# Designs tried in a protein design run: designed miniproteins, single chains, continued (5). Part 44

Each design is a single chain, and the fold is of that chain. pLDDT is the mean over its residues in the fold that is shown.

## One batch from the design tools (miniprotein)

Design m17511
Fold by ESMFold2-Fast:
Structure m17511 (fold): chain A 103 residues (1-103)
Amino acid sequence: MSSNIILARQVAEEILKEINQHKNDSVKLREKLSKLLGLPINKLHLKVFKDLVAMILIAGGKEIPDILKDASVVKMEPNLAFIMGMLVINSAKEKIQRALEEN
């Protein structure tokens, strides 16, 4: 397995953990995921935030939780969603690796 696929799985697992811990607090969830990815995703429009997070979960081979099932990317061709999620992970790779070491 390539290092990028391993990283995608690790970050997807941490995202699911944060979703499970903060399922009733959308603001805190967005802040936690922003720190995990090292990106200001908490400042994104809600639809864009949901699509970005769903892409990463698809790239990590995880099932989409109910709170993200309305994301547009979930209705896209799965291979395209996977590729987009991998591109996001590759663009933020160093920040994600640092955040995972502290989480």
Scores: mean pLDDT 77

Design m17512
Fold by ESMFold2-Fast:
Structure m17512 (fold): chain A 66 residues (1-66)
Amino acid sequence: SAEDEARALASEKAKELVKELEAKGVKVLGYDGELVSPTKTRIVIYTEEGDLEYLVDSKTKTLTKI
């Protein structure tokens, strides 16, 4: 389904973001993802410096910081 594709893409993007942050020396505590629409997933990355929020759009395959 479109929602399953949205979740799968968001999971992949979250893993990429965590690796990039850790490579920069940022300590990541965890992350969560939730569907906000059938094609859009909100990702929150929890770090010691604060939370980072991103929107993943599975239709355009884009990642946007919010």
Scores: mean pLDDT 84

Design m17513
Fold by ESMFold2-Fast:
Structure m17513 (fold): chain A 59 residues (1-59)
Amino acid sequence: SSHREFARAYVAEHVPEEQREEALAIAYSVLLGLPEDASREEIRAAIDRALAAAGIRLR
């Protein structure tokens, strides 16, 4: 889905390489809890919150 592709690109751009596999798994889990019509802003905010809760810092 376009949401999964967006999440993959976002993680690849903003997460350090060493944590990308973990961050991507978290991001995909977040997508399962969001509405299918969720905006890119809602997706980014939800991913950012989940990654912060897991101790993953964005670059």
Scores: mean pLDDT 82

Design m17514
Fold by ESMFold2-Fast:
Structure m17514 (fold): chain A 79 residues (1-79)
Amino acid sequence: SHMEKAQELLEKARKAVEEGNYPEAAIYLFEASKHYEEAGLKNQAASLYTAAGIYITVAVLEGRVDDAEEARKKAKELM
């Protein structure tokens, strides 16, 4: 189900954050957001999308600009 896929992606995002891999965490959060949107959970999807944007900003501040751009491209594809 979309809910099960979102939960798996959220666990992957959590692990990526623990590892300091913010661009990868943002990609997982964008994908989880899309699954929540398709499940009708619009508010939860919006919250995950916002969190992903914050992690993209952190990645840019850490100098990982190319990785941040790839994550933004992934987000645009999911819209």
Scores: mean pLDDT 85

Design m17515
Fold by ESMFold2-Fast:
Structure m17515 (fold): chain A 93 residues (1-93)
Amino acid sequence: ELEKALEETREAKELVEQALRDARAAYEEALRDPSTREKAIRTLIGQAVVARGAYMRAYEIHRKTGLEEAKEVAELARQAAEEALKMAEELEK
């Protein structure tokens, strides 16, 4: 149903926005204090998993309903997961 699809899409968007915020905060902390690097890498990987979950959910909503907001959230979630993994890779160097 469209109403439920909108609710699930908004929930996915909130999860992605929070995951991206937490990922960026962890990355910035590790750049300032290398002693937090191991913790930051774990956080970044964890947030990438959260973002991928949101991507899969939003992508499926878009496929079933054609809801444009779900397509936008899926694209945001995919980018957030890629950004978090890239930041983790950079800290591993």
Scores: mean pLDDT 88

Design m17516
Fold by ESMFold2-Fast:
Structure m17516 (fold): chain A 75 residues (1-75)
Amino acid sequence: MLKARVRHIGLAQPGDLIVDKGSEFIVDGEVKTLKSSGLDPVSAAAEGLEEGDVILNPKIRTATERQPAVVVELL
């Protein structure tokens, strides 16, 4: 099972891994599917995503520029 951890919610650098919509995470003990793009960190945070959260079945893209994003690391 592929897993990732939210490293930083803010600015991505080129080459950073970004979580994308369709990734799963846990809020209040419930598995939820991320509906927002990882390029919209404000909306992702509004869904309950926080730094340090473990992402289950991550959908990942690579940052191509310096941009606002939810940056993750693979576990």
Scores: mean pLDDT 81

Design m17517
Fold by ESMFold2-Fast:
Structure m17517 (fold): chain A 99 residues (1-99)
Amino acid sequence: GELEKLLAEAEKLLEEAEKSTDAKEIVRLAGKALDLLEKAIASKKTLSDKEKQRLIDLARRALELALRAMKESTDLKLILEAIGEALRAIGLILDIELL
């Protein structure tokens, strides 16, 4: 269904980010993946435990990428954008755990 398509596209973006050495590109791809995860959560009224775990796993990968970009960047704007995506990922994980 729609959930599976969104999760597959998010995973693809995270794989691209994990292979990148460009902090700006990593932040952009992680942010896009988080957008897709938010849409995935909104796409289904009730999530199974397996679907929740997959969403958490992908959000954790986005968090790790955002934290990596923050540590590797000397650009203050990019560091702030990376912090924003990291906080967004944390919020998403907490929201899913509380469902």
Scores: mean pLDDT 89

Design m17518
Fold by ESMFold2-Fast:
Structure m17518 (fold): chain A 74 residues (1-74)
Amino acid sequence: APLSPEEQEALLRELLRRALTAARRLADGQISLDEYRAVMAELRAEAERRLPPELAALFNRGLDTWEADLDRRV
């Protein structure tokens, strides 16, 4: 069954929280860049499976911006 708008927003917030946690772990040296990229790929796949296309696209654009910023700094 499709998610309600409230469930969609809750899932989006949870995926963003998990992405932020992975970014913090990378910054703290707790995970490698490869491990970070694996987590990001898993989150993108989860968004594509469970969110409507517009919210999955919004999430993926957010991660693209974060990864581009990281790539310039590393």
Scores: mean pLDDT 81

Design m17519
Fold by ESMFold2-Fast:
Structure m17519 (fold): chain A 71 residues (1-71)
Amino acid sequence: EKDELIEKIRDAMVEAGVPRSLAAAIARALVDNGITKPEDLDRLDHDALAQLLGPEVTERALEAIRKVLEE
């Protein structure tokens, strides 16, 4: 279910260093925009994410999200 995917992406981002409330909002937005597979991450504006999260946290978050989507 979509809610389970949102929860997994949220928890992965929190582990990467994103605050839980922000991670939850981003996870919901990603799934609502049809990001359900690793290749869908190529459609994201990575520069916009880096402005929100910082470059180091963004790299870890994208890696963590990719691993969730590979499941």
Scores: mean pLDDT 79

Design m17520
Fold by ESMFold2-Fast:
Structure m17520 (fold): chain A 89 residues (1-89)
Amino acid sequence: SKELEVLRKTIEFVKEEFEKLKNEFKKNPSEENLKKLENFIEAAEQYLEYAKEKAEKENASEEVWEELEKFEKLIEEYKKELEKLKKEF
């Protein structure tokens, strides 16, 4: 479905962008680069909330909800990784 394709592409983008921002922080540990990671994770979480509300309103398929659950778990793992990076900074 078109909605499933858009969601999958968004999740792929989030994975790629997080890895880039994480690598930049590791190369140059700074408050600025840490804030970029924090802001990105916050934006991803806001998008997840929006996508869930849209899925509920539009009675989205089970496959869409499964991808949203994967995305939620991914964001939770990124938050844990961010906390680890903050402690090692």
Scores: mean pLDDT 87

Design m17521
Fold by ESMFold2-Fast:
Structure m17521 (fold): chain A 76 residues (1-76)
Amino acid sequence: GPVIKRAVFRDTRLSSIAQFLAHAAGLRLDLDPALRDVVIPEFEVVDQTPLEALRRLGERYGFRVEVRGDTLVLSR
């Protein structure tokens, strides 16, 4: 997918970051309800694809990232 040159998130809900990255990837978001209200104090994307950024975020916050057809699935 397209490379994101730079995006910086501070005190942002995980749902908002995930929605931004899903949109950048041209995918629909399916987000585990348990992840909706998680607040991310800081997350920066530099010269990465949306999926690379999401996998890194998942490693930090303990969730899985999977693409199923046109849908990005984030689950525990």
Scores: mean pLDDT 87

Design m17522
Fold by ESMFold2-Fast:
Structure m17522 (fold): chain A 110 residues (1-110)
Amino acid sequence: MKRSVKERYEEFRRRARSLTPEQLADELVARVEMAFMSLTNEEAAELTDRLIDLLVEHMRAAGYSQDEIIRMLELMRDSMVHVAELLGKPELARRIAEIFEEKIEEVKKE
C-alpha cells in the first residue's frame, strides 16, 4: 500500500518538472483515473490528496491566481468523481469529492 502510493507520487512529481500547470492537471487526472481500477479506495484517496498539493504548489509557482486554482480543482473534482462513479466505486467518488472540498477550502483561507 504505502510503497505503491509513494512510487506513483514520485513519478508524477518527476513529470511535473517538464509540464505546464495545465498539462500537469490533465496528466494527473488521466493517470489517477486509470489507477482507480488498480488501487484500493484508501490508496487512490491518498494519492489524490498528495497530487492536489503538488498541483497547487506548481500553479502558485507559475503565478496562477487563487480563483484560477479553485476553478482547476473544481474541474478536476467533477472529472475524477464522475469516472469513479462510472467505474462502480461510489465510496471512492465520495472520498475524492471530500478531499477536493477540503483542498478548495484551504486555498480560500490563504
Scores: mean pLDDT 79

Design m17523
Fold by ESMFold2-Fast:
Structure m17523 (fold): chain A 81 residues (1-81)
Amino acid sequence: AAAFLAALRAQLEAQRAQLAELLAGLPEEARALLTAHVDALVAALLALAEAWAESRAAAEALARERAPALRARAAEVEAAL
């Protein structure tokens, strides 16, 4: 489980670095908001993966708890872009 989470973090970090290069052409404010949204999604995914390592029920509960905040963040990004 720990080895899987470490590998997942490394993969997500590499993909985030590639995304940052693609976003370099955007206005600074829009780029910052989108980067913050991606960071929130990565954090949520890692938290869900960790909860899943304990139980499926825990992962499902965490997903339901965090979904509203992630949707609100997505709306902020959409409004800024």
Scores: mean pLDDT 72

Design m17524
Fold by ESMFold2-Fast:
Structure m17524 (fold): chain A 93 residues (1-93)
Amino acid sequence: MQEVNDLLKAFEANPAAQPLVKIDVEINEALKKVTFKDPRTVVIASIIGGAKNIEALAKDQNSGKTVEEILNNQKAKLDDAVYNELLKIIQKT
């Protein structure tokens, strides 16, 4: 959980991404119900939102998919600016 907070702070530091972080309270409740092996996947789940999406992302990680593969599979659901910021966070962390 501390690592998730640190990753979210890095995302919040980008003004273009700030509006998306406002949904984190409801998403954090859904995140408490699943376990992620990589905290970077939690950041992706927090941005995409929805209990079904969060569960699907956890299942994909448990099947051995990399964080980059998981992000790439969600590209169609994300704005290009959001996708690029998540990619930077994944690569730098």
Scores: mean pLDDT 62

Design m17525
Fold by ESMFold2-Fast:
Structure m17525 (fold): chain A 104 residues (1-104)
Amino acid sequence: MLSREEQLEVERIAREMLTNPDKALERAKERIDKLSLEEQKEFTVALLGAAIMIARVLGEDEKARELYRLLHRTLQELSKATNKEQAKEIAYRTLEEVVEIVKK
């Protein structure tokens, strides 16, 4: 389970991703680098989930669907990651894809 501080950071990054996606991406990457293997997985999934919920609330149905497809793929890939380097690579790629979806 993510700490309260990590949960608040997920919320901050998710909000920033809709207003300044490039800055949000860099902040997310910096945070991922400091986390344990399990926390990297949890943080990535939590951030993607937050982005989906925000897209839904804003009525951005196409973005929400695309983010949901990304979540399913990311969950499968992260379940197979056995070390921090693998989880970091998956997280970075996933976060970059979230930013591209949000920028549409």
Scores: mean pLDDT 84

Design m17526
Fold by ESMFold2-Fast:
Structure m17526 (fold): chain A 71 residues (1-71)
Amino acid sequence: SEKLREEGEKLVEELKELERKGVQAVLDGNMETAQKLAEEGKKVKEKIKELAKKLESLGDYESARKLLEGI
């Protein structure tokens, strides 16, 4: 459904921001912050995978593939 696609796109954007902040934290030597951001990113990736699986169950393989390619 359109709602699942929109939610997935928002999660991919959130993941990209977390990954960017995580890289910056590593460069700044903030290992505690980097670890916390990595844990948050892992949770977002799991949500994206769940949405992709729901899209596949609805026959929307193209949208599912696009979401998974975004991570």
Scores: mean pLDDT 85

Design m17527
Fold by ESMFold2-Fast:
Structure m17527 (fold): chain A 69 residues (1-69)
Amino acid sequence: SAALEAARAAIDAAGQAAEQESQARINEAKELLKQNPEEGKKYLAEKGQEDAALSQALGDAAAAALAAA
């Protein structure tokens, strides 16, 4: 259905945006690791946990959209 295709496109776009934000934060953490390894590791670990939660939420939303269609 058109509604299912629109939902898929929206989820894909959100996933791409989240990936770009995650990559930017990882690059920032890499620079921190060069200057202060402990702070860089902590920053990367915290941001990694946030990204994992977002990925799970997107997966759940996709499953719900499929079930509703």
Scores: mean pLDDT 69

Design m17528
Fold by ESMFold2-Fast:
Order: C-alpha cells, then sequence, then structure tokens
Structure m17528 (fold): chain A 56 residues (1-56)
C-alpha cells in the first residue's frame, strides 16, 4: 500500500543518513533489512539477499 511504501522509504532514508551514505552497499543493505523487518518483511528479505550476494 502507499502508506507502507512511504514508511519503508522514510526508514531507508533514515538508515542511509545514519550510516553517512547515499548508496546501497552490503552494510547499508543489511541495516535496511533489519529496519524493514517489522514493516515490510518481503523487502527486508530481499535487502538481506542483496547484501549476501554483494559479500560473495
Amino acid sequence: SAEKEKQAEDIINSVLKKLGTTKLTSESARAISKALKDIDPEASEAALGAAKRAEA
């Protein structure tokens, strides 16, 4: 839904700001996954998968 999309976007932006980066890296993807776990579990799992692929 639009509300969940907005919440996810706000969380992603907040996490990136705290990490001092504006791009998706293995570290930021793991942090985003953790932040989204309770709001968007599917996006959380996708972010964790992306982080693991980047680490390989």
Scores: mean pLDDT 71

Design m17529
Fold by ESMFold2-Fast:
Structure m17529 (fold): chain A 75 residues (1-75)
Amino acid sequence: SALRERALAYLREAVEALRARDEERASRHLDQAGVLAAILGDEAMVAAVREASRYLREHRDFERAAEVLERYLAT
């Protein structure tokens, strides 16, 4: 699915932004991936985006946010 490939691209871009500690870019890509995950009905992707966003926004934990997304992408 072209929509799934776009969501995965946003998740990969979010990982790069998180590893670079670029909060604005990471948040933007996570928000885009979250919208697409919901449209796709991919519960695992929705959960991964939500958990990564929580680590970033509530804990300022860029490393754990990236690890959550990388774990999803490895499956």
Scores: mean pLDDT 90

Design m17530
Fold by ESMFold2-Fast:
Structure m17530 (fold): chain A 84 residues (1-84)
Amino acid sequence: MISLSGIAVSPEELKGYTAIVVASTEEEGGFAILDENGHMLSGGTVKNAAKAKVGDIIVGEAETGGLPKGTQVRILVKEVDTNG
């Protein structure tokens, strides 16, 4: 299992908040955007996160939280943990 952390860069409502991403397979994964208290603002699915490196932008689709379902969420990868 590969876990990544980063910062949401879009949409504007999520910009600057902490992002966590888990790649469950090579093609499939999930994300959560968290506020400063660790509460989830948005969550959803992400593709190809297992191949991401620091500095990459991952694009997910919102499924839960305050955003409309299917909203694209862009995450700037800051850290990759392959041994977590």
Scores: mean pLDDT 80

Design m17531
Fold by ESMFold2-Fast:
Structure m17531 (fold): chain A 101 residues (1-101)
Amino acid sequence: MDLDKAIEGIKNLVELMEKYASDRLKPLVKEFKELIDKAIEAIKNGDLETAREYVEKARKVLEEMKAKADPSDPNDVKAVRYGELAVKALESLVEQKEKEK
């Protein structure tokens, strides 16, 4: 069908990242969101290889966020956690679409 439930879930997690991210993390959250959006577009086009590449790039941005985040700041901790959940959800979606019938 539309992938709508999975996409809505991922977008909600990214919105929570934006909501909690400190100003220092916001540029990385924006980059992460753009990569997630490109991965979703690739999935819609049936280009799962390109989708995987964008997911891997999003993981690298998440690692940069972890390096810059203050682990004692509850907002930064929440932003990173929501990012991890978003990437995992998108990885699962790509894997489901890659399955042979």
Scores: mean pLDDT 82

Design m17532
Fold by ESMFold2-Fast:
Structure m17532 (fold): chain A 85 residues (1-85)
Amino acid sequence: MEKVKIESVTTTATSLTVKASKIPGYRYLVLAFGENAEVKGAVSDDGVATLTGLPAGSKYLVVVFAINDETAEVTGDTVEVTTAA
């Protein structure tokens, strides 16, 4: 079983960019859950996704799901990040 890993997250005051490990045959869904029940999401084919329009100084739980195109197998990783103040 392949496991996706969050390799890096880069934050600005209003954005975050997630880089996940590349797994052949998988597509990626990146979600950011804010403390105010806010959810931002992006789909990626290469494991890199940028989420914009985020409030400054805000904590997010970032979740990456990698989904196998043939088997529908799902693997995930998560990290907490805060946008710059």
Scores: mean pLDDT 80

Design m17533
Fold by ESMFold2-Fast:
Structure m17533 (fold): chain A 110 residues (1-110)
Amino acid sequence: NLKEKAKELIKKFAEEVRNIFWEAYEKSTDEEVKEKLLNYMFIVDIAEREILKVLDENNGDLEKTLEAFRLAAETIIRLAGEISPETRKKVQEVADKALKELEKLYEESK
């Protein structure tokens, strides 16, 4: 079931990004950076919920889901860049992998 696979990919992406932000939080000695990371993890939770809502409300439309995912990933990568170049790189790698897997599901849905 392509919809269930897309849901699992979206959830896995959000979990991996939260883990990257949590690692940055644990390594940080700056309280302002730590507060930003907690806020950014909350933004990831909102993004996950909104992408899953697009998937559900559009009857598993992977094209609309893919568009929503791309926009969310771009925002999350930008926020990761505000923390550090290394955090940005890790989030970009996770996003690129998830995007490729989701694009493959979209092609299979045609």
Scores: mean pLDDT 88

Design m17534
Fold by ESMFold2-Fast:
Structure m17534 (fold): chain A 91 residues (1-91)
Amino acid sequence: MELREKAEELREKAIEEAAERLTKLWLEAGSEESEEVLLEGAKILARDVVEGIESGRVKPLTEEGKEVEKEAREAGEKARKLLEEAERLAE
């Protein structure tokens, strides 16, 4: 089903965009790590944040993180709606 693939692509894109924003925030905060290391770590955290927000278990601890969370939530909500529609069509 193409809708499931689109939902997965949208979720992956949201994670990537959130990771880029987190990397920029960490650099602005004076992180001494390289951009590549920060980006890789940010991708892992962004994935956990998006999944946690969808399940309602994860809450950001920093004010900057809350702003990134809102954008990740919007992208995750779009992916969720696509997944719901794909599941509805499969039944």
Scores: mean pLDDT 63

Design m17535
Fold by ESMFold2-Fast:
Structure m17535 (fold): chain A 67 residues (1-67)
Amino acid sequence: GASEEAKRAAERGVEEAERAAREAYGDDTGQRTRELSQKEAERALKAGGDAEAAGNAVVRGVILAGG
């Protein structure tokens, strides 16, 4: 399973990404950013990724939400 550090990185990253997107672009974009960041973070954690991998996965979700 994923480390507690990786899980915390994923949770914080998703929350910060959602908040930033919601504040800048509104609720619909915030929700989409959360959904995609969460999905990518969950994949990284299931693959046994560390905190850096979890953070990178959140960034991928943000890019997918904005593209």
Scores: mean pLDDT 83

Design m17536
Fold by ESMFold2-Fast:
Structure m17536 (fold): chain A 65 residues (1-65)
Amino acid sequence: MNATKTRMLWMAEIEDGRLRGEAVVVRDGRITFVRLSEEERERTNAESRREVDRLAAQGRLLTVE
């Protein structure tokens, strides 16, 4: 069932395939920048990538509305 969802857009700079410093989060149509530590950024980046790949495989792509 649908609840409040948070979507991550990769508009931040990517260095060697990883996010640099900040991630862009879209929640309820609002764009927010989140600053992460190096370890948090790597973990969040890996999780976000896996989620995007999963949704793409299911034909459900992340989109901005």
Scores: mean pLDDT 53

Design m17537
Fold by ESMFold2-Fast:
Structure m17537 (fold): chain A 109 residues (1-109)
Amino acid sequence: TEKEEQVRKYQTLAWLSLHFNAPGHAVEYFKKALRIALEARDVELVIQLLETFIVNSYLLFSVEWSKEELDKMLELAEEAIRFGEEQGDERLIASAERLKKILLEKQKE
């Protein structure tokens, strides 16, 4: 679908940003991709994005995050948990909860 193409575009931009040492840009592209995947209600795309973020968290958190950036990402994680609960998808709930935990640990710093 058109939304799937947009998600793939932002995933590619996020990946390129990480490989060119621009983790701040990668975070913005991941947020855009996740927002679109949630709007499309595509369970598999949402899980893939959450898992990709978690696996790359060491790079994504290598830069200082503003409180506003952290709060916006927490909102997306919470929306992904809600979506997982609506779908009864344990993988989606687990991935979203894991991201939320990582974000909350960063908020305490």
Scores: mean pLDDT 82

Design m17538
Fold by ESMFold2-Fast:
Structure m17538 (fold): chain A 94 residues (1-94)
Amino acid sequence: MQTSVAATITTNLGKDVKKGEKVTVTSTFTVTGPSGLYFAVSLLKDENGNVVGVSAPSKMIEAKKGETVTFTLTLTAKEDAKNAVAVTTVFRQT
């Protein structure tokens, strides 16, 4: 099976995040391709684009074209992040 990137979703948190703080990121994705298994991983970045946190991968969800799936991922900041942004990458596995 092949894993490919289906989408990248950027969420501005609108706040500074402290080292050790847990962040929950909710991302919605509408399947534009054919049916498949989808999963997501979120990265936490500071204002300079440095990665300061990574979520565990989500569970795999089977979804068909036109369906909307919601990924809720939690990650812990390993460093202080000013003007923090979360970047969620959605993957499709065929």
Scores: mean pLDDT 84

Design m17539
Fold by ESMFold2-Fast:
Structure m17539 (fold): chain A 109 residues (1-109)
Amino acid sequence: MLKLPPNSVVVLGLPADMTDEEAREAVSAFLDKVAELERSGATYEQALKAFKELAEKYGMAYAVSQGDRDAAIAAVEAKLGPLRAYVVLEADENGNLTRIEVRGLRPLP
């Protein structure tokens, strides 16, 4: 299982000028990578490296906070400006991933 800092919130943000197609591709790639990291039992250092590589590839940004979702979102907005969509990962007190939420992106039919 992927290890994150205890009670952490990770936000991945997508810039407002990204197309619907690009946003879906980027979110899909990120969620696939999170699933791979979960299956492999990745460390936090390995997860950060993967998030950084995906952010650089797709023109996204990420931020990590301790239990403060709004602070993490604000940190991403400070890097990218207004967001088209964002992904939130939440970890429990043991650093285990417990929640994945996608906001602003229209679901595929």
Scores: mean pLDDT 82

Design m17540
Fold by ESMFold2-Fast:
Structure m17540 (fold): chain A 89 residues (1-89)
Amino acid sequence: SAVEELKKLMSESSEEAVEKAIELLKEYGIEVTREQLARMTGAEIVELASKVPKEKQEEVKEILLIGSIAIGVLELERAVKKTVERLKK
């Protein structure tokens, strides 16, 4: 399934997982940016998922959650890299 592919990408590359999550959400008619995904609350996830048919709501919630986690990992990696670069100076 699309969610299973996204979970595999999450274990291999957070960057690819973010891009795949955004593309999958577009297929459901949900337009989100990386910035929105990075700051998304559980309530916003539920609200966005409510825009799709009931049979797809759980899948959309999972895609939103995985995408939010993936962008959070990327932001953490970026913060660590900046700290390491500062320590080498």
Scores: mean pLDDT 81

Design m17541
Fold by ESMFold2-Fast:
Structure m17541 (fold): chain A 73 residues (1-73)
Amino acid sequence: SNAVRQATIEMFRLMADMVAEAMAAGLEKKKEALAAGLPLEEAKRIAREVMEKVMEEKLPELRKKVEEIRKKE
């Protein structure tokens, strides 16, 4: 079914956008930490924590959009 394929692609695009936003936020905080003189390993941990927080904040909306896409099938 083309509808199933289209829905799957749309869901992957939403996930990719969420990951891209989380990665951008993490990278920005990693750069700030390194500029402040923090060791690379600590900067990486801060970036990971920021990425996880962004993902957790966006996951409920993503889940709702995925459910709406599935209901249209």
Scores: mean pLDDT 83

Design m17542
Fold by ESMFold2-Fast:
Structure m17542 (fold): chain A 61 residues (1-61)
Amino acid sequence: SEESLLENFNKLGPDSAVTLIKTLAQNGQIELARRLFESAVASGKLTPEQVKEVEDFLASV
């Protein structure tokens, strides 16, 4: 479920969070990837460089 995935996502380190977001987007789950990205940004989990990396990646899929 999305709720269970979000709980597990919030326990991930920043590098693992970036990897999961990219994997979901590559598998066509773009909306879920964007929601997780928004959650990670809002919680301060990602560095500015990681934010840009994910934004650029999501714009390319």
Scores: mean pLDDT 83

Design m17543
Fold by ESMFold2-Fast:
Structure m17543 (fold): chain A 81 residues (1-81)
Amino acid sequence: SRRDQIVQQGRDIIGQSSRVISQRIQQAVQNRDFDTIQRLSDIGIQLQSLSDQINDAYRNNSDPSTIQSIVDQIINLYNQI
């Protein structure tokens, strides 16, 4: 369904974001770049919150437009990584 496609897109972006954040934090630790560690950790926390929101919206049979709005927020955070 369209809802399943939108949810899967959001989950895929969250998974990709988590991998990229983990790799960049490891590099930032080696470089003692504490500002980057803090920034990426904050993005990770926000992505976890949005992951919970997309799962709740999916379970509550929310409209595709509601789920898309959560995915758009996930995409915006991904672009900040």
Scores: mean pLDDT 90

Design m17544
Fold by ESMFold2-Fast:
Formats: structure tokens, C-alpha cells, sequence
Structure m17544 (fold): chain A 86 residues (1-86)
């Protein structure tokens, strides 16, 4: 269902956001953050391989420019949620 797909996207978004917070707090390395995010995304049934790579690029950008990276993640999630709800 659309509700189930949206729920899976929101669960993944929460887990990814928690990883990015740990990265920004210096608790984990960029390498560890990318590995954790890849594992989350590969378990998320609503994302394509290309979308997984896009989110990993957003995580890399968040390490260099947190405000820009987090805004890109927000826009990605919004776009994907709108796609699911169509």
C-alpha cells in the first residue's frame, strides 16, 4: 500500500538522520556513516540503486557542508514521499 511504502521511507529517513547527527558530533567517521547508511538504504524496499547512491552522496556532502547536505536530504525525502503518494 502507499501508506506502507511511506512508512518504510520515514523509518529509513529517521535512521539516516540519526547517523548524520553522530557524524556531525564526531562520534563516527565518514566511512562508518556511509557504511551504516548503505545498510539502511539496501533494506529499504522503496529505493532504487540509483536513489541509494544519491543519498550516499548527500551524506558525503553533509560531512563537508552540513546545512546544504541536510537540506538536500529533506528535498530528496519530500520528492520520494510525493512520488509514493501519487
Amino acid sequence: SKEEKLKELLKATREISEVIVQLLEGKISLEEALERVREILEKTPVLSKEEIEEVLEIVRESAEDPEKGLKRLEEFVKKKAEEILK
Scores: mean pLDDT 86

